# Designs tried in a protein design run: designed miniproteins, single chains. Part 80

Each design is a single chain, and the fold is of that chain. pLDDT is the mean over its residues in the fold that is shown.

## One batch from the design tools (miniprotein)

Design m2775
Fold by ESMFold2-Fast:
Structure m2775 (fold): chain A 84 residues (1-84)
Amino acid sequence: SVAELARELREAIRNRDLARVSRLVAELEALDTPEAAEALIELYPELAKLWPEKNKMTEEQLKLVEELIKEAEELEKKREEALK
């Protein structure tokens, strides 16, 4: 479930487990549902804190985190526009 994946992602972020973070982010993105998108937006500030660890990430992990951050920013902008 989205809630379970989001919970696991929060734990992975807390533990700074970059490999687990990239896997869970990819799984949430693959669901392509509004619920998964909202979970990623909520976790965006915590994911941004992991960005300083980019030198410890593989190129693939770094790309996934970058794409997630961009997607979360775009979804937040769309949410703000929808309220107009």
Scores: mean pLDDT 69

Design m2776
Fold by ESMFold2-Fast:
Structure m2776 (fold): chain A 76 residues (1-76)
Amino acid sequence: MEAAAERARREAEEAIEELMKIMSTLSPEERKKVSEQFERTVRGAIDQARRDPSLAAVAEVLEEKLREFKERVEKL
């Protein structure tokens, strides 16, 4: 459980950092599309993780990272 959550945290942080670099170069319309697509992808992963009790910690990490991503996008 904890090892999977730590991996999910690292992968989410890496993906967010890469997306934030790209989004800083995009128009407001393009940023909205990228943000919405990423949110849908992460929400899908959270839903899948919640179906498996052994991945509950992974779902919590992904929820936290999605919230952080949305806060960072608002500051752009």
Scores: mean pLDDT 81

Design m2777
Fold by ESMFold2-Fast:
Structure m2777 (fold): chain A 108 residues (1-108)
Amino acid sequence: DIEKLIDEIMERAIEDWRKRYPTDLDIRRVDYLSPSLPDGSFLLLLAPEPPIAGAVIRDGKIVRIEAPKLTVDMSEEEIYLLARRLVGVAMGLEPDPSVPEEQFHTRV
């Protein structure tokens, strides 16, 4: 199940970022968008195509959307790197330069 694999990878990415980049920002995964979401909320949007997209919430508003191009044949490592970039954006850190930008679509 691709969705379960993505969930596990996202959890590992969030924990990895917390350990390497100590911050007062509480990164929390949410399943829906709402103006009442606290700063640092990370909304993971799961759709059949594309399978995932992330939205960064600050001051109760969407400030950035990242939508990686996922394929069925993408490796777990590749999905993990994409997830790490989304978490980095949610934490207010610069995206990992090792992740190719062409794999992401940024929308505001």
Scores: mean pLDDT 55

Design m2778
Fold by ESMFold2-Fast:
Structure m2778 (fold): chain A 59 residues (1-59)
Amino acid sequence: SERYRVTTTVTFADGSVEVREEEVTAPLSRLPELLRQREARARAENPDASRVDVVAEPL
């Protein structure tokens, strides 16, 4: 398993931006699923968001 920094950026209709960072340990093969789950969660928690971006960077 490898360590990654996952950054979730939520942009709202008024132009405001919220950024959240977390460190995760996962095999590279699981990253696409993990990023999809993070995006789905962010959208569920922010139904008024105009855009959600999730990016992973190796540590």
Scores: mean pLDDT 84

Design m2779
Fold by ESMFold2-Fast:
Structure m2779 (fold): chain A 62 residues (1-62)
Amino acid sequence: SEVEKKGREVNEKIIELIKNGVLTGDEAFDIMGDVVEEATRAGVFDPLEIAERILEKLDEKA
């Protein structure tokens, strides 16, 4: 599914940023939590849209 595909993209990006010393695992977890909280406060519950927002935040760190 598109959700599974996007979830894999998020996971691969997190692994890449950790390997490159850009993020720790704790920092990646915090980014994901912050994005989910912001999205749900805005009334966004679609897991695909949330995953896209997570990727956008991770790209800002790269």
Scores: mean pLDDT 83

Design m2780
Fold by ESMFold2-Fast:
Structure m2780 (fold): chain A 60 residues (1-60)
Amino acid sequence: AEEYARKAVEAARNGDETKAAHYASQALKDGVTPEELAEAVRKATREAGLDGPGSGPIPP
């Protein structure tokens, strides 16, 4: 569950929305609630040094 959330964040960071959605769906299917998934994603994003502004590549 946490591993899928982490991979979802990594995929989103790489600009791959489809992959991010796939990993998020797998986490939910693994019995994680949407609330727990959201918290795990936020935690993974924070630990990766991504906190809102500056999350991954930003096109001009």
Scores: mean pLDDT 67

Design m2781
Fold by ESMFold2-Fast:
Structure m2781 (fold): chain A 78 residues (1-78)
Amino acid sequence: MEKLEKIVELVRKIMEGKGTEEDEKELAELISSFPPDLQKAVLGAIVEAVRRVAAGEDVERAVEELRERLLEAAKASA
């Protein structure tokens, strides 16, 4: 759970333009620490959130949906 919350925080910072290279590295390391099936789900959720923000959706709204999708993926992978 803590790893998923950290991913949400890092993705939010990056989408707000406040992310550093260190934040991007930490995000990549966290994603790589998951099993392959969960990595795919996490990456898919992040791509969808980024697509929504690119389409004009509010960052906070996209981040809320990202968090819900990540929690569902973790529950399904257990």
Scores: mean pLDDT 79

Design m2782
Fold by ESMFold2-Fast:
Structure m2782 (fold): chain A 92 residues (1-92)
Amino acid sequence: DKDALDLAIKILREALEQARSYLEKGDTEKAREVALQGLEDAHLAVLTFSENEEVRLKASRILSDAIERVLAGEDPVTALEEAIKQLEELKK
């Protein structure tokens, strides 16, 4: 299951770099869009490749919660950073 979490974290880190780049350019809409896409892609990766049901359910909940927060208008960078930290904690 570490490999599935590592893949999800990698997807989120790439989305975080893209979101920060768009925010530096003042493009808040694009930052939000790439964050949502990254969270959805990470969620799909967990659902597809995670072999441990408990880890899959916990990671799915973390990612679904982050998606909901971004959709509710919260900062996409903060949502991505929190999701990454929570997924890294699941690897311990």
Scores: mean pLDDT 88

Design m2783
Fold by ESMFold2-Fast:
Structure m2783 (fold): chain A 97 residues (1-97)
Amino acid sequence: SKDELLRRAVRRYIKNLEEVKNDESLSSAQKALFAGAGAGMLRIMLSVLEIEHPRLVEILEELEARSQEALLNKASKEEVDKLIDETIERLEEVLRE
C-alpha cells in the first residue's frame, strides 16, 4: 500500500538522520548538507511514487530551507544537531498517524 511505502521511506530517512547526527567525522556544514539533501531526495521519491502527504512535504521543505540557512550562517554542530533532533521528532509524529 502507499501508506506502507510512506512509513518505510520515513523510517529509512529517520535512520539516515540519526546516522548523520552521530557521525563525529562530519563537520556542521556536512551534517547540514547531508540532512537537507536527504530531505530533498525523500520529497522527489514521494512525488515519483504519487504519495500525497502535505504535512510530511512541509516538514521536508522546512528542513531543506533551515539546513541551507545553517550552512550559509556557519551554524554550530549543536545548532545543526538540534535541527536534526526536532526534525526526527516531527517525522515520528507522522508515523504515529
Scores: mean pLDDT 88

Design m2784
Fold by ESMFold2-Fast:
Structure m2784 (fold): chain A 90 residues (1-90)
Amino acid sequence: SEYVEELIELLEEAAKRLAKINPRAAKVLEDTVREIKRMKEEGVPFSKIALLAKSTLGVLRIHATVENDEEAFRLVDETLERIDEIEKKY
């Protein structure tokens, strides 16, 4: 699916940017990208893959808030908004 590929590219970009700010959060997102790639190979629908991505980013956003990590919060929030834009095209 073109939309799953676009989502994977977005999340890999976000993880790379996040690694410079919060390496632990970046690792969580990298682990989620690996799971999404497995789900894609298994033919899981885009809507369920997007839900996993949004759920992971939601948890990371909560952790960034608790840790007062404003840079990680902004990056995660921007990534969530970009996922919503992909879902609108689907």
Scores: mean pLDDT 89

Design m2785
Fold by ESMFold2-Fast:
Structure m2785 (fold): chain A 81 residues (1-81)
Amino acid sequence: EEVERAYRRGLEIGTAAANEAYTRHPDASREEIRKLAYELADKEVDRYAKEHNLTPEEREALRKGAREGVDAAIDRYEAHR
């Protein structure tokens, strides 16, 4: 996959990870959610990169996207509280 496509997929992975963290622990603090979401996102990034035989550059873009996706999703959730 292209680097830009990997980054965009990362954003989706991060968003899903943050949503899953809030679903599992609706009363958790923002920091606890971020920790869990990063853990879930990292696991999915590694899985996706392996399944699609991503290059190191593509994997880095995927990971960057996933981190940013988590942070953006948390910011959106907190803004709507």
Scores: mean pLDDT 86

Design m2786
Fold by ESMFold2-Fast:
Structure m2786 (fold): chain A 81 residues (1-81)
Amino acid sequence: SVTEMTEEDRKKILEEIEKQKKELEELLKSGKLKITKEDIPQIEQALAKAKELLKTLPPEMKEVAEELIKVIEYALEKARE
């Protein structure tokens, strides 16, 4: 089961989530991320991955994953405009 993670595995997952969240937030806020309809499939994959991570994460990491999901959902909204 994925719940049998080591501290190193947990740290890697947390770092990955935080990196993706910060990267997306920075790009969206800076106006550098010009999202088009062609980007929708990749954004949907990222959203699916984030939701799956949320299911498997300890409670202390769920907040960060939930914030990442919100950023990805915002990116999808912008892509659909």
Scores: mean pLDDT 70

Design m2787
Fold by ESMFold2-Fast:
Structure m2787 (fold): chain A 59 residues (1-59)
Amino acid sequence: MVTRIISLPGVSDEKINKLIEEAKKKFDVELTNLGYGLVKITGSESEVNNAEKYLLENS
C-alpha cells in the first residue's frame, strides 16, 4: 500500500470532489480531499499511479 498527496492547483473544490468520485469508481483506491487543491490517494502503487494520472488529465 502506497499513500501519495498530489496538488491540483487552480481546480475548484467542487470539481476535485467530482473527480474523486469518478476515480473511486474506476480504480481500487482511497481518496481524500484535503482542501487547498490537495488530494491524498492510498492504494497499490499501480492503482495510485493510474488514479493520479486520471486526476491530472481530467482536472
Scores: mean pLDDT 85

Design m2788
Fold by ESMFold2-Fast:
Formats: structure tokens, C-alpha cells, sequence
Structure m2788 (fold): chain A 89 residues (1-89)
């Protein structure tokens, strides 16, 4: 059903955000550049904020809005992490 499809998509997005968080934390160990470290910290905070907002929306039964928040968070994080990884090369 529609709600089951939304919940499966939310779970997939949360899994991807956790993988990107772990990647950002691993990249922080690979550099002494404070500018890059600050960008990676900002990415981790965006992930934490997006997941927190989605949790609050899910508790309120607002699953479509939770899905949208996670999709927007993933898009921002993927773009910013790609830019940081390119800067580190």
C-alpha cells in the first residue's frame, strides 16, 4: 500500500544517510585541513538535523513530509560530500 511504500523509501534514505555520515567521519581522519574538517562536520550536522526532523514528522504521522525532508537532506549531503572529496584529491 501507499504507506508501506513510503516507509520502505524512508528506511532506504536513512540507510544511505548513515553510509554518507560514516564516509564523512572516515574522511575527517584522512586530513589535517581545518577548512575540510569544518565542511565535513557541517555535512554530519545536516544529516543529524534531517534525521531528527524526519523522526518528529513520523511521530506525528506525517510520513510524506518525513520522506521529503530525507530526500532533500540526501540531495544536499551527496552534493556537498562530492565537492569535499574532489577538494581532497
Amino acid sequence: GHMEEIRRRIEELRRRLRELRDRALELMKQTDNLSIINKLIAIVLIIIGGEFDADLLEEQGRYEEALRVLEETLEIVEEQLKEVEEEMK
Scores: mean pLDDT 91

Design m2789
Fold by ESMFold2-Fast:
Structure m2789 (fold): chain A 83 residues (1-83)
Amino acid sequence: SATAAGTVSTEGGRAVPATVTVAGDTVTLTFQEPASAPIVGSTLTVTTASGTATATVLGRRAVSDTTFELLVSDGAAVAEAVA
């Protein structure tokens, strides 16, 4: 698994600060403020100091109003941007 601070956006949305943790194809997003859960089928874009990656959201689970656990199409691409 890998973890980094960065910004996260979904298709049509603004980039928002978040902590991103990647374990396989599971991406956990922790926002600083309450946020709406990413929509299944939307494109997730993650930008950190290490780079930018995109993946499709295949599944979602709201852990809290600030923390979301996502199943994505390409966890390896997101992990590369987070490492």
Scores: mean pLDDT 83

Design m2790
Fold by ESMFold2-Fast:
Structure m2790 (fold): chain A 83 residues (1-83)
Amino acid sequence: MTREQLEDRVRAFVRTYASSFPLSAEELERAAEILVDVLSANPNASRDELAALATARLREAFPHVPEAEIDRLVTGALALVRL
């Protein structure tokens, strides 16, 4: 998968959940960028390692968002990556 294909898929996923997340449109775009960066920069990382990296970065960017919402976002994004 190319970075551009991953970016399109992550942005589409984030937009699908936009009404369910306590995030503005600008914050959702930032979350998509963080997810794309983690997933594209770590092609040899395990699923657990990717989840930990994405969760840490999203918590730093969105400390006001509950952990359960961050978990939902990370789990959905990881489902977009080919094994």
Scores: mean pLDDT 75

Design m2791
Fold by ESMFold2-Fast:
Structure m2791 (fold): chain A 67 residues (1-67)
Amino acid sequence: SELRKRIEELTKEALKAIEEGDREKFSKLISKLVGEVIRAIALDDKEAVELGLKAFKELDKKLKEAE
């Protein structure tokens, strides 16, 4: 799924932005990731929605660890 690949790539880039302390890049990437998850919901792509929710949990954990 092209949508799944986009969610995976955006998640990897967002995790890297957290590691590098690049808050501006992270903000742009999370906005794009949210948009792709909204599209997954609209398309009833349950696998892509589950992947997006997992990505949000992983990003939230990384942000808390970076504080």
Scores: mean pLDDT 85

Design m2792
Fold by ESMFold2-Fast:
Structure m2792 (fold): chain A 67 residues (1-67)
Amino acid sequence: SEVDKAIEIIDEKVQEVLNDPSLTPEQKRQFVGVAEDLKALARSDPTMTPEDVKSMMDAAYRTLRSR
């Protein structure tokens, strides 16, 4: 399903962020929080596409790295 695909994209991005040695534990925790909120949104909003989710996760990660 689209929801399952969106959740997989979020989980993959979380794993990428958690494995990033340049980020602090606090930044990683904050990103996990954003990811959990986005999973909840993907489950409740049937118009949310996997592409939308990927775009949002990529933007969040980029912002986190730029500080």
Scores: mean pLDDT 83

Design m2793
Fold by ESMFold2-Fast:
Structure m2793 (fold): chain A 71 residues (1-71)
Amino acid sequence: MTAEEREEIRRKAEEFDRLFATSDEPLGPEHQELAAARGAVILEKGGAEVRGLHREDGRWRVDADGVRETV
């Protein structure tokens, strides 16, 4: 990923944190992108390789298999 893409993911993760701190509303499809960005930031900070992170329809998404552990 480029430095600009990583900064975008970081900003989306911060927006997700803000929403969860202040809102009880159920997550819509747009909020799923923010949730995926938050998960990616957590994995990178933990030193894990973020697998299955991709851009789909201009939004960041993480596949269910993206956090698959190696045997």
Scores: mean pLDDT 56

Design m2794
Fold by ESMFold2-Fast:
Structure m2794 (fold): chain A 56 residues (1-56)
Amino acid sequence: SLPTSTSADGVTNYHGGVFTADPAAGKARMEALLARLEAEGVTFTPAQRQANLDNA
């Protein structure tokens, strides 16, 4: 397995000459953020919601 570290925002970084965020952790974080904003009354179109997930 590759050595890893977790940043303060929950993103897993891989070491060994490759610095990449864990896409699953990034998407999970984004889904949690979107759910929180939606709970506060923010509305997203399906396209806006998907764009946020794709950029995570």
Scores: mean pLDDT 63

Design m2795
Fold by ESMFold2-Fast:
Structure m2795 (fold): chain A 74 residues (1-74)
Amino acid sequence: SAESLARALLQLLAKESEKASDEEQIKMLETLKEWIEKNLPKEVAEKYSEKLDKAIEEIKEGKDGVEVLKEIIA
């Protein structure tokens, strides 16, 4: 399903984030948000875009990106 795909992409991004700076993590999240908004159904895109915006905000506030992404996936 589209939601399963969104969750799988977030899991992949969480793994890549382990090797990335906070700035790189934010850029990856912004890129994923753009891809989701373009490629997934509106309901799923809106839901996950809001989660991604929250994650970007929390990383900018100094939270660990990997932990933030794990919370969104859970």
Scores: mean pLDDT 81

Design m2796
Fold by ESMFold2-Fast:
Structure m2796 (fold): chain A 81 residues (1-81)
Amino acid sequence: SHMLEEARRILERLIEHAKEKKLSEEEIVTHILIWAHEMLTVYKLSPEEVRELVEEAMEELELSEEARKRVMQHLDAMIAA
């Protein structure tokens, strides 16, 4: 869908920015969660679509297991709300 394509485009720009600016894992986690919240609330993407894109981004950014766990815990809380 157009909204899914737009969401992916925004996430790709976030990934590029994180790599270029050498953002810390803490900053990356924060940016991913802000993006995910916007995708769920503004863009109205399904939880499944957001989860898939977040997992792809975490792999591409090579986040630590600890950072990935924190992202997924917060994402699950957002989805449950």
Scores: mean pLDDT 88

Design m2797
Fold by ESMFold2-Fast:
Structure m2797 (fold): chain A 86 residues (1-86)
Amino acid sequence: MSVVEKLERLIEEAERAIEEVRKLPLPEEVRERVIALLEEARRALEELLEEAKRNPEREKELLERAHEIVGGAVAEIGALVDAAEA
């Protein structure tokens, strides 16, 4: 799987996660914040995808940045959901 294909899959997963979060029995405020974080991550991943297509020499750097974006979003979402359960 190429870096471009990996980035495309991460974008698709983010889009699917947004649809799934809309169905979760979360407080509306928490749901809106989670969706906002996922939309922000998706936009950042789309920018990295465009850069990877224009600058193949940067693929390794861009993939590492994509993992940081995804990891950060997952951590923030987890903290928001945990706080809502408390």
Scores: mean pLDDT 82

Design m2798
Fold by ESMFold2-Fast:
Structure m2798 (fold): chain A 63 residues (1-63)
Amino acid sequence: MAQEALEKLQKERRELYDTIVELAKQGASEDEILQTALDLAHKSSVPVSTAIGMARSVIENYK
């Protein structure tokens, strides 16, 4: 994987993670967190499977 592609992916993954963490802290439902993660994945280079994994991790650790 090229250095530039890795940097972009890391930035997009962090933005997605931060967004769903804030939603979880605000008491958003599991469905809302999952839907937001999927929407952000579709707008970025983050794989859908990665986004789902991150959403599940956030739900387990913050809810």
Scores: mean pLDDT 79

Design m2799
Fold by ESMFold2-Fast:
Structure m2799 (fold): chain A 67 residues (1-67)
Amino acid sequence: SLELGKQAIEYAANGDYDKASELIDSLPEEYKPLAIYAVQLAIDLVKQGKSKEEAIKTATEELEKKL
């Protein structure tokens, strides 16, 4: 679901990769690639020096656009 994807993004942006991975694993197979992409985007943005808030917002918007 979108809510689980958003939660996974938030955990990843906060450095809680284990919880993010656990939420992704609970998604239907068809949604996993998109959720993995959005989570990785959030991680990459934080590593590039973006705020956690901006990383979460950007990754969530990409997730919502693709569903």
Scores: mean pLDDT 82

Design m2800
Fold by ESMFold2-Fast:
Structure m2800 (fold): chain A 84 residues (1-84)
Amino acid sequence: EIEEAEERARRLLEELLEMSKEERRKKIEEIEADPSASVEERAVVAALKYMEENPEVSKEEIKEMAVRALREALEMQRKLEAAA
């Protein structure tokens, strides 16, 4: 369910935002190196990488970016499944 995936992404993002910058960076690298990483994990990592490059962006904006990226990815996956 999309809503469950969004909840998992929000939970992961919140957890990573509470970590130190160094711990968060290491976790991002671990997820990027994991070929079995979920769509929600990849969306969260993309948002956090954007935050590292743009430290002026607020945590709330990063949360919105992660949710949007996840929704877009899940909609694309749904279209592929519906076409099969």
Scores: mean pLDDT 76

Design m2801
Fold by ESMFold2-Fast:
Structure m2801 (fold): chain A 68 residues (1-68)
Amino acid sequence: MLYKVTFSKPVDPEKVQAVVEKYGGRIVEVLSDTEVLVEVPRGKGHAVALALAEEFPDNELLEFNPVP
């Protein structure tokens, strides 16, 4: 499943990649300093969203939406 992830502040894509990889996912594309497109295994979306929020406590996760 592809997800568009939007942060409130600039984020380090290498740190995002490290979190997503722990759940079997990957960054597909870095869209901007605050936006990345990630591929996540089925059923892992919620866990990845929660892990990203925990990894970046001072950087609000604005969007974590499946891409159609």
Scores: mean pLDDT 85

Design m2802
Fold by ESMFold2-Fast:
Structure m2802 (fold): chain A 86 residues (1-86)
Amino acid sequence: GGELAAKSMIDLAKSAAESGKEAVEQGDLARAEALRRQLEKLYEAAVHGAKLLEKSGNKEGAEEFRRAAEYIKRLLEEVKEAIEKA
């Protein structure tokens, strides 16, 4: 259910953030920005998923997606800072 979906989004976000930071270290800012945009899309999907679950009365699923969104936002900010510092 929603728990597996939220976990998959977090796992994808972790991978994207690590790859994004690696791209900055390698001087590949185009790749880093592509991964930043991927993290933005994952964040938006998590926020949207939380709203849909809340409207359907699935409060536990909505909370899982809200936690995923907060975590993804933190990873997004880390990649943004790495790009800005480069």
Scores: mean pLDDT 87

Design m2803
Fold by ESMFold2-Fast:
Structure m2803 (fold): chain A 79 residues (1-79)
Amino acid sequence: MVVEITLPDGTVVRVDAADREALIAAAERALTLVSGEAREKLERILAGLRATDDPVSLLALAHDLAEATREYRETGRIS
């Protein structure tokens, strides 16, 4: 399943939610574009991606990453 992630700089990345390495790369790139408390939230998502090999967990984290980067782009923060 392809998940579309819009990074904080407006770059759109399309990643297969089954591709853990692609999700990690997208999360790492997002981390370079955020600061403060938002960085802590993205670090947690990245840690989850690194800790799991379960397809359901990967899909959930892919959606969490997409939502987090969208919220940051809209508000400058991640809840």
Scores: mean pLDDT 81

Design m2804
Fold by ESMFold2-Fast:
Structure m2804 (fold): chain A 68 residues (1-68)
Amino acid sequence: SKEEIIKELVEKVEELAKKYGSKLTEEQERQLLGVLTRTLHAIDRAESEEEARKIKEEGLKEMEKIIA
């Protein structure tokens, strides 16, 4: 379900926040929040679970690039 996909996204974001949060600049934090917000809205608008899962994976990759 989309609810499970959102839960998985949130859990991975929480893991990233615990691991890297103290090392992030305020600019990186704002960029990450922007990607998360866009990704959540895109998942809500997805027409299938497969599409929602792809959106989640793309959002997480963008967040990882901001951290790296």
Scores: mean pLDDT 84

Design m2805
Fold by ESMFold2-Fast:
Structure m2805 (fold): chain A 83 residues (1-83)
Amino acid sequence: GESERLAAQLMQQVRDELLRNPNSSVTLEAKSADGVEVKVEGVSVDGRITMTVTIKENGDVFTFSVELDGGRVTFTGGTLSIS
């Protein structure tokens, strides 16, 4: 859906920025016309990128983490908060 597309777009932008500027942190946020809000917080440490993705949609908040180490991608479980 829209939240997945927006999250994927921001994750790619954060990854690209951290690849250009290693050992740094980047936070990007976007809001769709439908009120979907996505925040991606990325950190790069010694070639390893970790991202925390927070999606707010219809009053619900979903957070999950992604780790990238070279060509390896690891997804770590999220937390869902329902309002």
Scores: mean pLDDT 76

Design m2806
Fold by ESMFold2-Fast:
Structure m2806 (fold): chain A 69 residues (1-69)
Amino acid sequence: SDAEKLGEILEGNLDNLQLVTERINKEFGLNVSLSTLSKAVTSARGLYGAGVLDRKEMYQLILDMLLSS
């Protein structure tokens, strides 16, 4: 799924958020800023850390936030 692809890109390049942003934009046909991605990741990881979302739901929320920006 698209959320699983996003998760693979994010986790494979966790130490390079600029590269993650570029790869997500290319894969999903988006033009989001690093700031937009960072905010989406921070928000979704916060909900995951609080036990509100599981890992797959976290990646889906990130994707939904990026598609809405």
Scores: mean pLDDT 84

Design m2807
Fold by ESMFold2-Fast:
Structure m2807 (fold): chain A 97 residues (1-97)
Amino acid sequence: DPEKEALLRRAVDLLRRAVRTIQRETRDERVKFEAGVLEGLALIAYGVGKLTGDYEFAARQLVRIARRLIELARREGVEEAVRLARQAVRLAEEALA
């Protein structure tokens, strides 16, 4: 489904931007590492969706990952990353509709 793929690609791009924002703003090396792990998981989820055509599975995983990233960004006070990750949740949820 090209529309679902496009929505999830945009969601992944927003999550990657949120990760870069967290990594720039935080001084905590563990937080930088955790954000990088979440980026890796988002890329894997999107890749699985693309390889299998199971965009519903990919969308569910991206919502879960984005919510974890929102929690991390809130703890670090990185409001721009919260905003970007919330946009990613909306796009991934749209792909589930």
Scores: mean pLDDT 91

Design m2808
Fold by ESMFold2-Fast:
Structure m2808 (fold): chain A 66 residues (1-66)
Amino acid sequence: SLDEDVDRAMDLIELAVALTAARNLGISLQQFLDLEIQKVESTGDKELAERTKKRNEYILKLHEEL
């Protein structure tokens, strides 16, 4: 549907931003996303850390499907 197409476009934009950031740092997408999880975990917000981990797993899966 149109809503699903918009959601996919937003997910692809998030993936593109993460890939660009990883490339600029000279690391892999996986390494960049792992660093993001570590930063969130350092805040002590366990719920945010769990949400971030699940979102990052989805972004990695999306990249593998391209």
Scores: mean pLDDT 85

Design m2809
Fold by ESMFold2-Fast:
Structure m2809 (fold): chain A 102 residues (1-102)
Amino acid sequence: AITVTVPASAEAKAGGTGIVEAVVENKNGGTTFAVGSSIPEGKASSKAVGISGDLVKDGETGTILISTGKLAEGGRVRVVATGGDEEGNKATATSTVTGLPA
């Protein structure tokens, strides 16, 4: 099975960029891929933003970094991490990032 783990919540400096670290583990075998997206509260889904991470083989753990873009003071963004393999097995985890006071 694919497992994806993110912090339940995170904070970023106002006017700064939040970064959520997602851990992806593949227990099905084969190559793992991961995609992140950031979704501002009360807005439509955005495109995948600022993803960096390694493809990992079965039994390995990879980490991806998902950027929120710049956050306003008190702004909230949901970060969604999806891990999967080439056979279509998938898992999703969500974190909420809040902009701190300026």
Scores: mean pLDDT 64

Design m2810
Fold by ESMFold2-Fast:
Structure m2810 (fold): chain A 120 residues (1-120)
Amino acid sequence: LEEFKEDAKRVVENAAELFSRIADPELRKKIEEVRDKALEEIDNATSKEQLKQVLIDFFVELTKVVLEGIEKNPDKEIEYLIALKMALDGAYLAVKRHFGEEEAQKFYDEAKKKIKEVLK
């Protein structure tokens, strides 16, 4: 459990750093709020299954901020989408390390589906 918490925290922190390089100061604050909430939920998680759910919820909330960023500055759309894919790929590798490839693929497909629902 503790090793997966460390990997999950790195996923969240790396995602926040990637998006902070693209985002304006107002959106950076929202990214930091999403990051801080996810880090708290990771610390409070009591199972590996809860950590997978925390990561999915993190990507949903992060995608809402990304959508706001794209709406404010459409020229940044490609940068935001690349960062989102890189962050999700990192989460996939973390889940694969602790659950194996089949569960990582299910995680990726679920996260991608929910991300697409936010972006529509």
Scores: mean pLDDT 85

